# Designed miniproteins, single chains, continued (2), part 52

Each design is a single chain, and the fold is of that chain. pLDDT is the mean over its residues in the fold that is shown.

## One batch from the design tools (miniprotein)

Design m5783
Fold by ESMFold2-Fast:
Structure m5783 (fold): chain A 99 residues (1-99)
Amino acid sequence: GEINKLIKQLDDPDPSVRSKAAKQLGKKSKDITDKKSVAEKLAPLLTDKSVKVRDAAAEALFKIGVSKPLIDLAVEHPDEFVRGLALSLIGGIKLKKKG
């Protein structure tokens, strides 16, 4: 199905393809039966080299309703820089939903 195709595109070498796939998974959150499995596949993109991919993955996780991977990075990750990055992603999502 379309969801499985989008999940495969999360591993694409092109950051534009990975970003678009993450955004589409967020938009299709209501069509996702196994939200936990999809969230686990999105979690590695939170530390992606591309800012665009990280933002798309964070927004998709929020739309799917599984914020645990973002919270785990913010609280439990051994790298202080990665914890700061996760907090910034969470802050950006909250600001977009407050309006």
Scores: mean pLDDT 76

Design m5784
Fold by ESMFold2-Fast:
Structure m5784 (fold): chain A 82 residues (1-82)
Amino acid sequence: MEAGQLAALAGRLYMQGKYDKARELFIEALKLLGASEEQAEKAWELLVKGDETLLRAIQLALQGKYEEAEELLKKKLEELKK
């Protein structure tokens, strides 16, 4: 699956309270976008804490706007590097 599709599936599982599976798929999506394990884990922590950029990315992915979602995820990963 493409990263945006994995992010959409992670968002659906999160809404259902299936946090462990949502985390696995979210981390996989970020790794497909070039994230390290540490960056992906930190992004998950920020998403759980209500990071607006990551929440917006998940909302876009759920709407099928995969390219826009992936752009926001990449932006957040760049911020987490520096």
Scores: mean pLDDT 84

Design m5785
Fold by ESMFold2-Fast:
Structure m5785 (fold): chain A 77 residues (1-77)
Amino acid sequence: SHMYVQMIRTVIRAIRDRVGPAGMRTLAAGLRAGWSAAQMAAATGVPVHTVRLLQALARAAGLSNDQVADMVEQAAQ
């Protein structure tokens, strides 16, 4: 859904503002590797509930982990 993709972009922007480009690159790597929300939260400093929200929105939008990781990497630039 277009609405879920827009929500994902908003969440990614909030994550970027919190953890910066280095944290965003770590989050993208964790998504590609299939890490749990808890593992990504511990590695990046992103709250676990925010990582879970991102994963839930991605599932609702029909996006793969790789597609979400691509969006996160683009937002890190």
Scores: mean pLDDT 90

Design m5786
Fold by ESMFold2-Fast:
Structure m5786 (fold): chain A 118 residues (1-118)
Amino acid sequence: DFMKLIEKAYEYAKKGNIEELLAKIGEIIESISSEEDVIKAFEELVKFLRKLGQEELAEKVEEIRELALEELSDLNLLKRLFGQLLTAVFLGVVQEDDELPERLKELLREVARLSKEI
């Protein structure tokens, strides 16, 4: 259940428990086995952010979803992108990844910037 995993990741982020947060992000990524799972994971993250009143952040996540599904045909790259997105949302950090398109990396940086204003 992506929503329960996302909610638990948020709890760890709020407590500053980085090790448990990273482990929970890993569990989310490992639970993705198809493009349909990627779509569901994005939908649940958007719902979660809107529930928190983070509408601008939710809109950026939707933009990333649309671009990622258009640009990335490899499930592994989609999973890596979603992991980077969760890290940007919960830690405000973007790791450099030479396999991701620059436009997606710029959107991840915008997400990380917006997350710091929570």
Scores: mean pLDDT 85

Design m5787
Fold by ESMFold2-Fast:
Structure m5787 (fold): chain A 80 residues (1-80)
Amino acid sequence: MSRQSVADTLASAARLIQQGKGDEAVSGILRAADFADSQGDTATAQQARQTAQQVQQLIDQGKYDEAAQLAQQQADKLRA
């Protein structure tokens, strides 16, 4: 299930951001988006790519707590 895979990746990304591994977190989200596209889930892929862009922008601004929170919130929404 592509939504679950993306949600799990976003939750993992939140933890990676908190560990100072923002680049790994963003790369992980983008790979999960590519996986969702491969499953025909273009809507989930697009949401994941938008989240990756927003997370990257927050990291670039030094807003690591906000970036981690955004990733976790998006994970929770996909699991609901």
Scores: mean pLDDT 85

Design m5788
Fold by ESMFold2-Fast:
Structure m5788 (fold): chain A 64 residues (1-64)
Amino acid sequence: MTHDELVDRAIDLSNKSKDLYDQSKKADSNGDTTTSTNLKNQSDKLTKQASDLVRQAGDISHRD
């Protein structure tokens, strides 16, 4: 996978994670603990995946 492909995927996952986290906070404020927890867990997983991809992109930097 190219550096640009990893970065693009990481950005996409990061954006999805932020959206899910925001939705989780809204669910929590509405008292929907089950939905909030589920969305938070999904957001957390996407954040970890995005971080891993960013790290991989750094490791394969053009100047490595």
Scores: mean pLDDT 79

Design m5789
Fold by ESMFold2-Fast:
Structure m5789 (fold): chain A 100 residues (1-100)
Amino acid sequence: ALAADPNNVDALIEAGNEAYGEGDYEKAAELFEKAVAVNPDDIWALFNLGLVYKKLGKEKEAALYYARAYRVLAESHAELGDERSAARYAELAAEYEAKA
């Protein structure tokens, strides 16, 4: 699509990546938070939000979003029958939940 949709998750992630590349971590966080609000299970937005909060020195928030991203990955892999990857992602999620 040629028109920018403020609720388009892909457009929000792209804008967030641009802000992150420019060192504007506060703006990047706002854009990725909007992406997560539109699609709460978007693993790309969740991982990028974790990375941005880490850059902002917000270690608890970073751990929370990393944990959430790994939980989504664990559930997705379990649905596909990939129990080994699902178990590994669930372990990673638990590790980050302990840090949140």
Scores: mean pLDDT 82

Design m5790
Fold by ESMFold2-Fast:
Structure m5790 (fold): chain A 92 residues (1-92)
Amino acid sequence: MKAEREEEIRRLAEEGLAAYGEAREYLEKLLVRKEALSDEQKRALAEALRRAGEAMRRLAELDESGANRESLLASADFALELAARLEAELAA
């Protein structure tokens, strides 16, 4: 039980970090530098944020101690909400 859970946590953490890394440059451009993203960049960011948010939400479910659960859920909600907003802008 523990070994399988530890492997799942590792896989999800690696997936979340990779997705967040892909999102990071676009997030800095959009939120810190307040620069407009192209439609291609918005699609790339939305996809990366979806993957990161889903991984973080699953990691929060696996956090038996609860120590990181609140921060993981907050980060997941932020990522998924921003992804949904970008997807809505692209559909308009």
Scores: mean pLDDT 80

Design m5791
Fold by ESMFold2-Fast:
Structure m5791 (fold): chain A 81 residues (1-81)
Amino acid sequence: MEEERKKKIEEAKEKIDELLGTNTGLSPEEVVDKIIEIIKKLPTKEDQKKLAEYAIEKMKLGGAPEEVIELLKEKVKELLS
């Protein structure tokens, strides 16, 4: 169970890295929505929060606009409420 949970978290991180590293032709809002869908697949709110923090930091490192980072933060807050 723990190893399978860890694998799901690592797979989710890889999906976020791929999404943020790829020119997919998606709008910034669509990218945020895809990140939220990846986070939602994690079984616990604690893991969802950790993955959300990972995604936010990756977006900051990638030079995403502040407005896009704030949109992700707002959607994460809604998800974790």
Scores: mean pLDDT 78

Design m5792
Fold by ESMFold2-Fast:
Structure m5792 (fold): chain A 113 residues (1-113)
Amino acid sequence: SDKEIVIKAFNKVIDEYFKEKNTDTISSLEEFLDLLKKIYDAFGAKVSEKTLKVDAKSLWTFLKNLFGTDEISKEQLKQFLTSILNSHSLEEIARYFNTTKEELIKKAKEILK
């Protein structure tokens, strides 16, 4: 399905980030912001730096509380983000990235090449 293609692409970007950083965990807001920026750039999201920073801070605080740790693993991040993506339609995800469903799927397919 198109949803599975988007989730697979999202997970690939996360895997690439951790490989580039030679780590299995994120331990700071700055590292988490760097990951979110990589995801946004990969999908061609047209979101302001202010919005990205606000989202990163809120989501990072939520993740630390959810997992009860200041050091969040790659697998925990993938599980959480996959859950969020499964809780929203492709149209809702595309609107959040300020794009179309068709463009979101196109970018996901490009990531998976």
Scores: mean pLDDT 86

Design m5793
Fold by ESMFold2-Fast:
Structure m5793 (fold): chain A 64 residues (1-64)
Amino acid sequence: MDEEHRLGSEILREEASKLPGVQEAGVAKLSETEYEYVAVVASPEAEPNGREAIERAKERLEKL
């Protein structure tokens, strides 16, 4: 994982830890050049919190 994806994973995990029901968050490597930011939630009711964590992480990365 390059520096960009590493930083994104760290920020995403930090934002996920602030929201209830998000169990795991990070970057999923799909191939050598393809990555996806993902969040794993405890239940379907926590899915909005998973999406919120990803959006917050993206906003923080855009401000860097």
Scores: mean pLDDT 73

Design m5794
Fold by ESMFold2-Fast:
Order: structure tokens, then C-alpha cells, then sequence
Structure m5794 (fold): chain A 87 residues (1-87)
């Protein structure tokens, strides 16, 4: 089991939100996946439900894995940049 605090889950939502904003002009499909994911993770944080947060992250990962390798590279770059700002 992974143990996540509500604060960590909120920071994860913020990382996803910022990454979505970075991708908005370059990869709208990936941006939408991360934007929706950010909302789901934020709701999990508000509900103090780490299981829901992990489920949302797994879904996001699976959707990103269905993108082309080029689009996946753009997502990973945006996530790394966003994580450096938030975490």
C-alpha cells in the first residue's frame, strides 16, 4: 500500500494542472487528460481518499500510455518541469 497525505495529493493535483497548461498549445489531447486528472486527484484530496487518488493516477498513466511515443515524451517533459516548480 502507498500512503499519501492530503497535502501530497493536493501537490500532485497542482503538478498535473500546471503540466496540462504547458501542453495546451502543443498537445491538446494530453493537456485534456492531465486537466481531467488534476480535477480527479483534487477531489480525492478534498475527500481524504488516498485510494481514489491512486486510482486516478493509474487511469492517467494508462491514458498517457495510449498516446504516441512523441506525445508521451512531451507529457513527461511537462510533468518534470511542473514537479520542479511545485515539489
Amino acid sequence: HMELTPEQVRRMAEVLRRAAERLKGKNPTAAEILRKGSEEVQRAADANDPEAALKALARIGKEIASLTPEQQEEVFRALNEAAAEVL
Scores: mean pLDDT 82

Design m5795
Fold by ESMFold2-Fast:
Structure m5795 (fold): chain A 93 residues (1-93)
Amino acid sequence: MIDWDDVEDALVRMYRSVMELAIRTKSPEELIKDLEEQRERFESVLDPETAEEVSRLLEEAIRAIREGDFDKALELEVAAYGILVRAEREKAE
């Protein structure tokens, strides 16, 4: 019941968010808004267990951005991206 086309779209959007954070092209407020939108998207397209894990990491990343810890936020976003890549790969196997 996982829509893998939606997971692929979410993965592409997450990659974009990681890049935007890494090069700091957006304000902290815009980065937080983008991550909140991605979290809501993942809750609708991923299975509940994977959605909960990704959501937790994105909530921690949002907190890190609010605290000015962009390195920690980047690590958390990369971890969330890794979970999405793993979920897609498990479907392919």
Scores: mean pLDDT 73

Design m5796
Fold by ESMFold2-Fast:
Structure m5796 (fold): chain A 97 residues (1-97)
Amino acid sequence: RQEEIRKAYEELVKKIEELKKNIDSYTDEQIRYWQAAYLDYLLGDKENFKEGLLRAAELISPEQYEEMKKLLEKADESPIYERMVFELALAISYLAS
């Protein structure tokens, strides 16, 4: 449990740092997909939330798409990773505002 929390936290911090470095390179379209995913999560539509995150990652690069897909697979298996994915979507929406 504690080790899972640490790993999820470290991955979240790493993703936030990557976002901060690259925020100026994000297009309005990429940001809109991230914001749409966050709204789907708030409305309780987990499937649309996951699809929105995958779509946003695909617009950035094929490498980001594969990383997001792996992250979502972990989120399906662990509530800690599900929370991390939600916090990442929130961080992107906030930084892009």
Scores: mean pLDDT 67

Design m5797
Fold by ESMFold2-Fast:
Structure m5797 (fold): chain A 94 residues (1-94)
Amino acid sequence: MRLSGLDREQYIEYLLLAAAAGILESNSEETRRDIRAALRELARLAGVPLSEVERQARKLAKNNTVEQLEEKVTELFMKVKGLSREEFEKLLAE
């Protein structure tokens, strides 16, 4: 239950990191529409204003590369699950 043990702030951070990665990868109008819809759902689920979610996601996208955002997501999951990097890699390798 450690994955579901994300507190509200950690859950918002995860969703913002995912949205920021999507913003950096979005090079089409179709992808931009999908990201906008995702941000709307993120705001609803996280209980924060859409404008705040958009601002924070853009800030993350400007200050990080996709690789850095993926590493931050990995570190967040490792912290939440109480796993070392080696234990996390074992789970992915089956």
Scores: mean pLDDT 68

Design m5798
Fold by ESMFold2-Fast:
Structure m5798 (fold): chain A 86 residues (1-86)
Amino acid sequence: EEEKLEAELKAFADKVEAAGDVASLQAYLAAKAAEVKAKGLATPVALGILQAVELPKLIEENKDLPDEEQNELLKKAHAALKAEMA
């Protein structure tokens, strides 16, 4: 319930911070997005996770972009997640 959602959000944030590796982050976000859709969740946490799932697709479609532009995309995704979690 509420405690489970908070624990899941903290685990998600910890995974994002600890990952440092795009591939691991992509796999985690894809799995979470599928879970959120299956459960039909409409909480701010669920919305944040759904927005974050666009990050792996954006990175894959733009993997040939300079690192600087890829970093800007990551910053925007992180800002969106933090806004949803606030």
Scores: mean pLDDT 58

Design m5799
Fold by ESMFold2-Fast:
Structure m5799 (fold): chain A 62 residues (1-62)
Amino acid sequence: EREERLREALDGLARAFADLVIATLNEKYAKTPEEQAEWRKRRDELGQRAAELSAEVDKILS
């Protein structure tokens, strides 16, 4: 149902933003260049996921 799909998309978006903040902090405080690069990649993936979920929310609301 529309309401359930919206709730799921919003929950996913909120989680993606929370994970993005955590990944950003982990990148900033990474002790090695390898760890820093790994968290940069994770941030990029999470950013793409957040954009996709944001578009899905917009689509449901339209």
Scores: mean pLDDT 82

Design m5800
Fold by ESMFold2-Fast:
Structure m5800 (fold): chain A 67 residues (1-67)
Amino acid sequence: MSEEEKKLAKEVMEEQRKKYLEMGLSDTMAEIGALTKAAFELRKQGHDEAAQKLFDEALELARSTIS
């Protein structure tokens, strides 16, 4: 990922993680939500490969909570 993509992902994730934690979600659920939201924002700006990477990380985290 470029520095611009990393900065955007970090900013979106920090803001969304904060909101989800304030809503009473667990740390893991807040992280899954933050990764997913950052992926959507990257995709909206045309950063499809960076978005897919974050989406894959969110899916792996979600799968790990089932086992």
Scores: mean pLDDT 81

Design m5801
Fold by ESMFold2-Fast:
Structure m5801 (fold): chain A 104 residues (1-104)
Amino acid sequence: MEKKEKAKKYIEEMRKLLESDNPDFDKLVELAEKAIKNATDELIPELISVIREAVSKLTPEQAEEFLRRLAKVAEENKRWDILIEMGVLELKLAVDRVIERRKE
């Protein structure tokens, strides 16, 4: 099976999992890691979109661990564009947590 087809399948499986209000965290991480390893440049925007949706549905602690693990996989696979996007999402998550704490 071609890498593009594998990545697209993993992205679709992530979307289906995210239809739940409480998605399986371990399965989300597994699918995202596999998607990163197989993503072609054309699929990066779609992959980042699904990762953003996952982050919005996870607890802050799960979202931080999710992005940390994906950043590591991106770095190990020399997927620099994905690594940069993970860093941007981690920064946004950190900022959102500070803002939320100040409102409480």
Scores: mean pLDDT 81

Design m5802
Fold by ESMFold2-Fast:
Structure m5802 (fold): chain A 72 residues (1-72)
Amino acid sequence: SMMDEIRRLQAEIQATLQALVDGRLAATPAVVQRLVDLARRLLTLQGYSDAQIAANVAALRATLAAIAARNA
């Protein structure tokens, strides 16, 4: 179901973000792109507008860049 997919996407995003914050996973371009793709898919399924999705993705990219810089 759509709700099962939403729950799986939320769990994967949360686990990946926690691993990045903890320094257990490197914020490589590939990892950043995967998180952005997962977040876009989640927000689309939740009914957010294209403008809201773009704003959320920009905020996520900024957060991930800050994590990468801190862990370098």
Scores: mean pLDDT 88

Design m5803
Fold by ESMFold2-Fast:
Parts: sequence; structure tokens; C-alpha cells
Structure m5803 (fold): chain A 93 residues (1-93)
Amino acid sequence: MEEAKKLIEEGIKLAEEGAQKVPEARDFYNKAIEDFKKALESEDVEEQKKYIERGRALANAAAIHSGTPEAKELAEKIQKVADEALKKLDEIS
């Protein structure tokens, strides 16, 4: 549980970095932050997984929308963190 929470928190920090560095995709990053925070607030593992998947998808949408190498790198980092968090949740579900 704590390991998955730390990974989600890392995802939030990466999305916050994206909102700051890629202003044209800020709305996508802000929505990703909201979804990751909902994952942290949820006590239901399936709800947590849903919000992590949504946050990951929004970060990828930000990279597609902006077309910048920086947004692409952030999307790859967020995907890795989200995938690791989902694996940790699968181990305890």
C-alpha cells in the first residue's frame, strides 16, 4: 500500500512539472494531477487503478497535444511510475 502511494505521489510531481514546463498542455496535466489525487484518496483498489490509468492516459494526451520532446519524456516517466503502481496494487488485490 505505502509503495503504491509513493509511486502515485511521484506521478503527481511529474504531472506538476509538466503543467509548469509545458503550459499549452497544462489542462491535461492538471486533470492528471486530479485523477492521481483521487487514486490516493480512494480506499477501493479498483477505483485507485481506474484513476491511475486515467492520469497516465492524460499525460500521454498532453505529449500528443504539445508535440514537445519534454512532454514525451514526462509521459514516459509517468507511464513507468503508473505501471509500477498498478503492479503493486495487483499484488495486494
Scores: mean pLDDT 85

Design m5804
Fold by ESMFold2-Fast:
Structure m5804 (fold): chain A 95 residues (1-95)
Amino acid sequence: SMAQTLDNILELLDEYRAEEDPKKKAIIETTISIQLAGLEFDAIRAGNAEVAELARELSRLVQELFRMIDNNAPQSELDRIMEQIREVIEQIRAL
């Protein structure tokens, strides 16, 4: 279900931030990308253009989070992007 996919993405993002092994981080990152692609695909198949658009925005924010972590961005910036990610997830849940 879409709700389960959103919960999985949040759990995987927490695992990604806690992981110190670069190879394990890459696996988690790939898994998140697969979950995000699945979310967009499910929305398209359901004819839900609004959810598909929000799924693309979620993917954009998650890629920005990965880039910020790789560039050692300050915790305040990481907290800000995580809040934006949670807001998009709540918008999808409300639909």
Scores: mean pLDDT 89

Design m5805
Fold by ESMFold2-Fast:
Structure m5805 (fold): chain A 91 residues (1-91)
Amino acid sequence: SVTLSYVQFKSLSEATQKAIGYLSFGVQLAMAGETEMAKDAFEIALKYAQQASKKELEFLSKLVEQLISVNPAAAPLLKELLSKIKELLDT
């Protein structure tokens, strides 16, 4: 399941919570066919992810992998985002 409990979500840093919010928004936009707006939302999610701890960034990478599996419309943009998150983990 890609659904987080509210308690788990609120235990994350503010930056990671915002990254998840923009991830969710970007997926909704991609499903609506708003590809450029979805791309912008994922770029904002990435900026917040850059502020995350390595542990939370690993969590975000797993969340994005799950979203790719269940959201075909968003998958190309999410794969690009995942590549950038993995680059942050290697830095």
Scores: mean pLDDT 84

Design m5806
Fold by ESMFold2-Fast:
Parts: sequence; C-alpha cells; structure tokens
Structure m5806 (fold): chain A 80 residues (1-80)
Amino acid sequence: DKEKFEELKQKLVSLYNEAIKKIDEAKTREEIQKVLNEFKSKIDELVEEARKNMSDELYKEFLTFAKKLYDEVLNKAKEK
C-alpha cells in the first residue's frame, strides 16, 4: 500500500516536471491548452489508480498532493 503510494507519487512528480517544461517551451495558447489537457488526463488516471490500490487515508493524501501540483501547473500556464 505505502509502496504503491510512493510509486504513484513519483509518477505524478515526473508528469508535473514534464508539464512545466512543456509549458515553458510552448509558443501558442493552443500548445499550452494541449499540455494542460494531457496533464489533467494523466492525473485523473493516477488518481483512479490510487483510489483502487490504497487506503482511504493514503488516497486522500494523494488526491491533495495531485490537486496542489495541478494548481501549480495551471498557475504556470496562466502566467505564460
């Protein structure tokens, strides 16, 4: 359970870093929107995997962390 939590958390951080890099590299609003849509889709997949594979307590912690990273990516996109 804790191993799965750490695995998904590492995957989420990797996706976050990729999204931030892609937003920095984006030249158009359409490219930024594509990055946001892809990141949201991947987060939703990880959140669903977390829901199925861990306790309610760990799932809530994961969901909170995922929301924080999504908000950071969204803010980065808005500043661009």
Scores: mean pLDDT 85

Design m5807
Fold by ESMFold2-Fast:
Structure m5807 (fold): chain A 77 residues (1-77)
Amino acid sequence: SMELVEKYLALAKEDPIKALEEIANSKESKEDKFKIIDAMVEEGLISEKTGEFVKEAIEKNISIEEAEREAVRKVTA
């Protein structure tokens, strides 16, 4: 919902990393989590690359830290 997006955008304006962690750990659907992340990118609160990392972590049901490690492995392989 728009109300959910507004809540996380407000949090992201104060601390975007904390907002991303709360979104990833929330009970919201993957679809709603992706909509919130897309809104954060659109508002310029996070980069498109950061948004893609968090979406990949959510899709794989892994931590953001593990998604970052996988991305580094792919670049250095």
Scores: mean pLDDT 75

Design m5808
Fold by ESMFold2-Fast:
Structure m5808 (fold): chain A 71 residues (1-71)
Amino acid sequence: SSMYEKLKAEADKIASTLSATKYTAIQIEAIGVALERGVDEARRYMKERLIEEGLSEEDAEIMAEYFAHKL
């Protein structure tokens, strides 16, 4: 959808500010959380880890929402 395309574009911009290695590791960990505890817990995990990596709460929310759409 066009809304998903906009979300993806914004997430790609935010991701470009992160270490590719760290972001990949966080994504793999969040997939593990999704398999064990479900998508809502994975979304929360993703947000918390990205805030720890220095993202604003707003940017971390965008990234977590985009991640949830990929699951």
Scores: mean pLDDT 86

Design m5809
Fold by ESMFold2-Fast:
Structure m5809 (fold): chain A 68 residues (1-68)
Amino acid sequence: SMLHERYRRLADLFEHAASQSTDPFVREVLRVLAEGYRRQAEAETPEEVEEITRETEREIARLAEEAE
């Protein structure tokens, strides 16, 4: 499906960006985004995609709080 292909491409792009980042915070955020998109690429329902998106957003928010 087009959505699965898009999420796979986004996961690959964010993984590549993470590998090139030297900032530990940016690197971790990019890794979390990549993992979120990989999970979305494997999701079978819209509800599963929404839950993965919310989990990814919560994890990024947590990392931002820890970076203070």
Scores: mean pLDDT 83

Design m5810
Fold by ESMFold2-Fast:
Structure m5810 (fold): chain A 93 residues (1-93)
Amino acid sequence: MTEEELREELALGLATVVVAAEARRAGLPSEEILALAERKYEELKTKASKEEILELAKEGLRILREYIEENAPSEEEKERALKKLEEIEKFIE
């Protein structure tokens, strides 16, 4: 896998987090959340511009930071995960 391919796949995955978070907030079961995320991934991959994907990926990163801050089992895991998200954000730009 090239760095460009990995960057594109990470951005697409992060962009689906927005739809997954909205579905979770609506009380949908995990199987339905996953199905919605998979549909959004295919939609973005085939129809969205790289700019649109990056904007959604940054939104997904914001949601993941919020989730980690609320749900991390320890301060060590929290710091590690937040640092990793910062590295991912820099990588996909």
Scores: mean pLDDT 81

Design m5811
Fold by ESMFold2-Fast:
Structure m5811 (fold): chain A 83 residues (1-83)
Amino acid sequence: EDEKDRELADALYTKIARAVAAVGGEVVSMEVLINGNTVSLKLTVRSSAPAADVRAAVAAAVAEFEKENPEYKIEVELTIEEV
């Protein structure tokens, strides 16, 4: 149970961190809460990139994760810290 939740969180983190890094950003914090098939993600990103680019990168990573894990629905609360 905990191992699967950890692997899911780590996979999601890896996708988001790579997507954010691709637009010149950094993940400051990520909190993942899994309740049944709903994954609630609280994400703080620090970036000098436009907020629209950061939001697009995160949305794309989440969409890819949902496609790979169709049983899960991701809810994202995104905070962007400007550099």
Scores: mean pLDDT 81

Design m5812
Fold by ESMFold2-Fast:
Structure m5812 (fold): chain A 77 residues (1-77)
Amino acid sequence: SHMAEERLKLAVEKGKKLVEQASKVEKPESLEIEETPESVKITLKTKNMEIIIEATPEKLTVTIIKDGKTYVLVQPV
């Protein structure tokens, strides 16, 4: 549906802004993007962190792995 596509675009835009902010904290060593019709997954790796951003029409999930600890933030779109 058009509403699901619009929500996915909003989630992806939020994810891109998070990648930009993280890139200002530590220089990216790798960036991987996986796209399906229903989701976008962005994996950003730096020297000390791994950030996994998963965007769906319903929510944005951000997983940060740093110093052996995992932090998960879930934000509705």
Scores: mean pLDDT 80

Design m5813
Fold by ESMFold2-Fast:
Structure m5813 (fold): chain A 93 residues (1-93)
Amino acid sequence: SAYKKKVEEILEEYKKYAEDSLEHLKEVLKTAKPEQIPELEELIKILEKLINAKSIEEVIKEIEKLYEALGMELSDEMKKYFEKLLELEKKAK
């Protein structure tokens, strides 16, 4: 169905984003100061889980963890977008 295809496209988009971000952070880690390493390793761990996410729910969970690790809050716009993505996934089943 069109809904299943849309969910697969969204999962692929976030996977590519996570893969690109992970590659960048691994390069940063090579030249990081010792005091920066624990935070970078936590971000890498979150991105690896995001790459392996199999559902929109899992993608949202890992993005929320990423924002928390960065000391950032999800915008109201992003929260509303995530609610729409979860409804899309329900229609895909």
Scores: mean pLDDT 84

Design m5814
Fold by ESMFold2-Fast:
Structure m5814 (fold): chain A 92 residues (1-92)
Amino acid sequence: SLEDILKSDASIEEIAEALAKEFGVPKEVILNLLSKEPLPKSIILARAIVFKPKKKIENAEKLAKIALEKGREDLAGLLAKAGGLDVEEVLK
């Protein structure tokens, strides 16, 4: 499941592939939105706001929390957007 991948030591490429499938977008779109280095919150927020998933995900609140607990704020923003959540509140 996506939750299992988020809890694992999966590579950024593996995470991007799993998210691309869940969001209904090409893997390259996710790779361009994720970072291997820490990003300012303003950039993470901007990227999440302009991100346009083709599928709405279930359990977005839980998945975003897992991503935040792993220090993956970029990932949490994309999950929040795909779940129809308020991205600014999730990243607060």
Scores: mean pLDDT 81

Design m5815
Fold by ESMFold2-Fast:
Structure m5815 (fold): chain A 110 residues (1-110)
Amino acid sequence: EEEAYEFAKLFAKKLGASDEEADLIARYMVEAGAKSYPISEATEEQKKAAIPVLKKKIDELNKRYDELNAELTSAKAAGDEERVAELQKQIDEVKKKIDSYNKQLKLFEK
């Protein structure tokens, strides 16, 4: 199980996850029964185990996207141009992550 966790964490980091995100993804993959025997290769079973983890992460990112958009609307109404610029950057980063995870999900759902 420890080996499966380490592999899942490395795999998540290769998907562009931060250290904290990689830990969360790795925990979910292990909980989903992603047992890793080959440490360097993602098996079909490990890819299938990643599907619920990717869906969960996409759901969390979509929730964050909605929260940021609500804050953006409030900042625009207040005329806070600096806050609007900061929120727009965060929204753009979240969109990129959602797109990346969705592309990976499509590859696993073959």
Scores: mean pLDDT 71

Design m5816
Fold by ESMFold2-Fast:
Structure m5816 (fold): chain A 61 residues (1-61)
Amino acid sequence: MSPLEVLERRVAEYEATLSPEQRERLREVEKALRALIEQYRLSPAQTAALMDLIHRDLLAE
């Protein structure tokens, strides 16, 4: 699975559990992470780890 596929899969999974306000934040995070994946050539595992941290942060609010 590519880093972008990991990002897209995690975004879809998280959308089901998030409020509309949290989904807007997630979309901005998706844009930022897509840029980071391209710029820093993040691995699928690094992308998954970042998404796990972001998901926990969004739910903690």
Scores: mean pLDDT 80

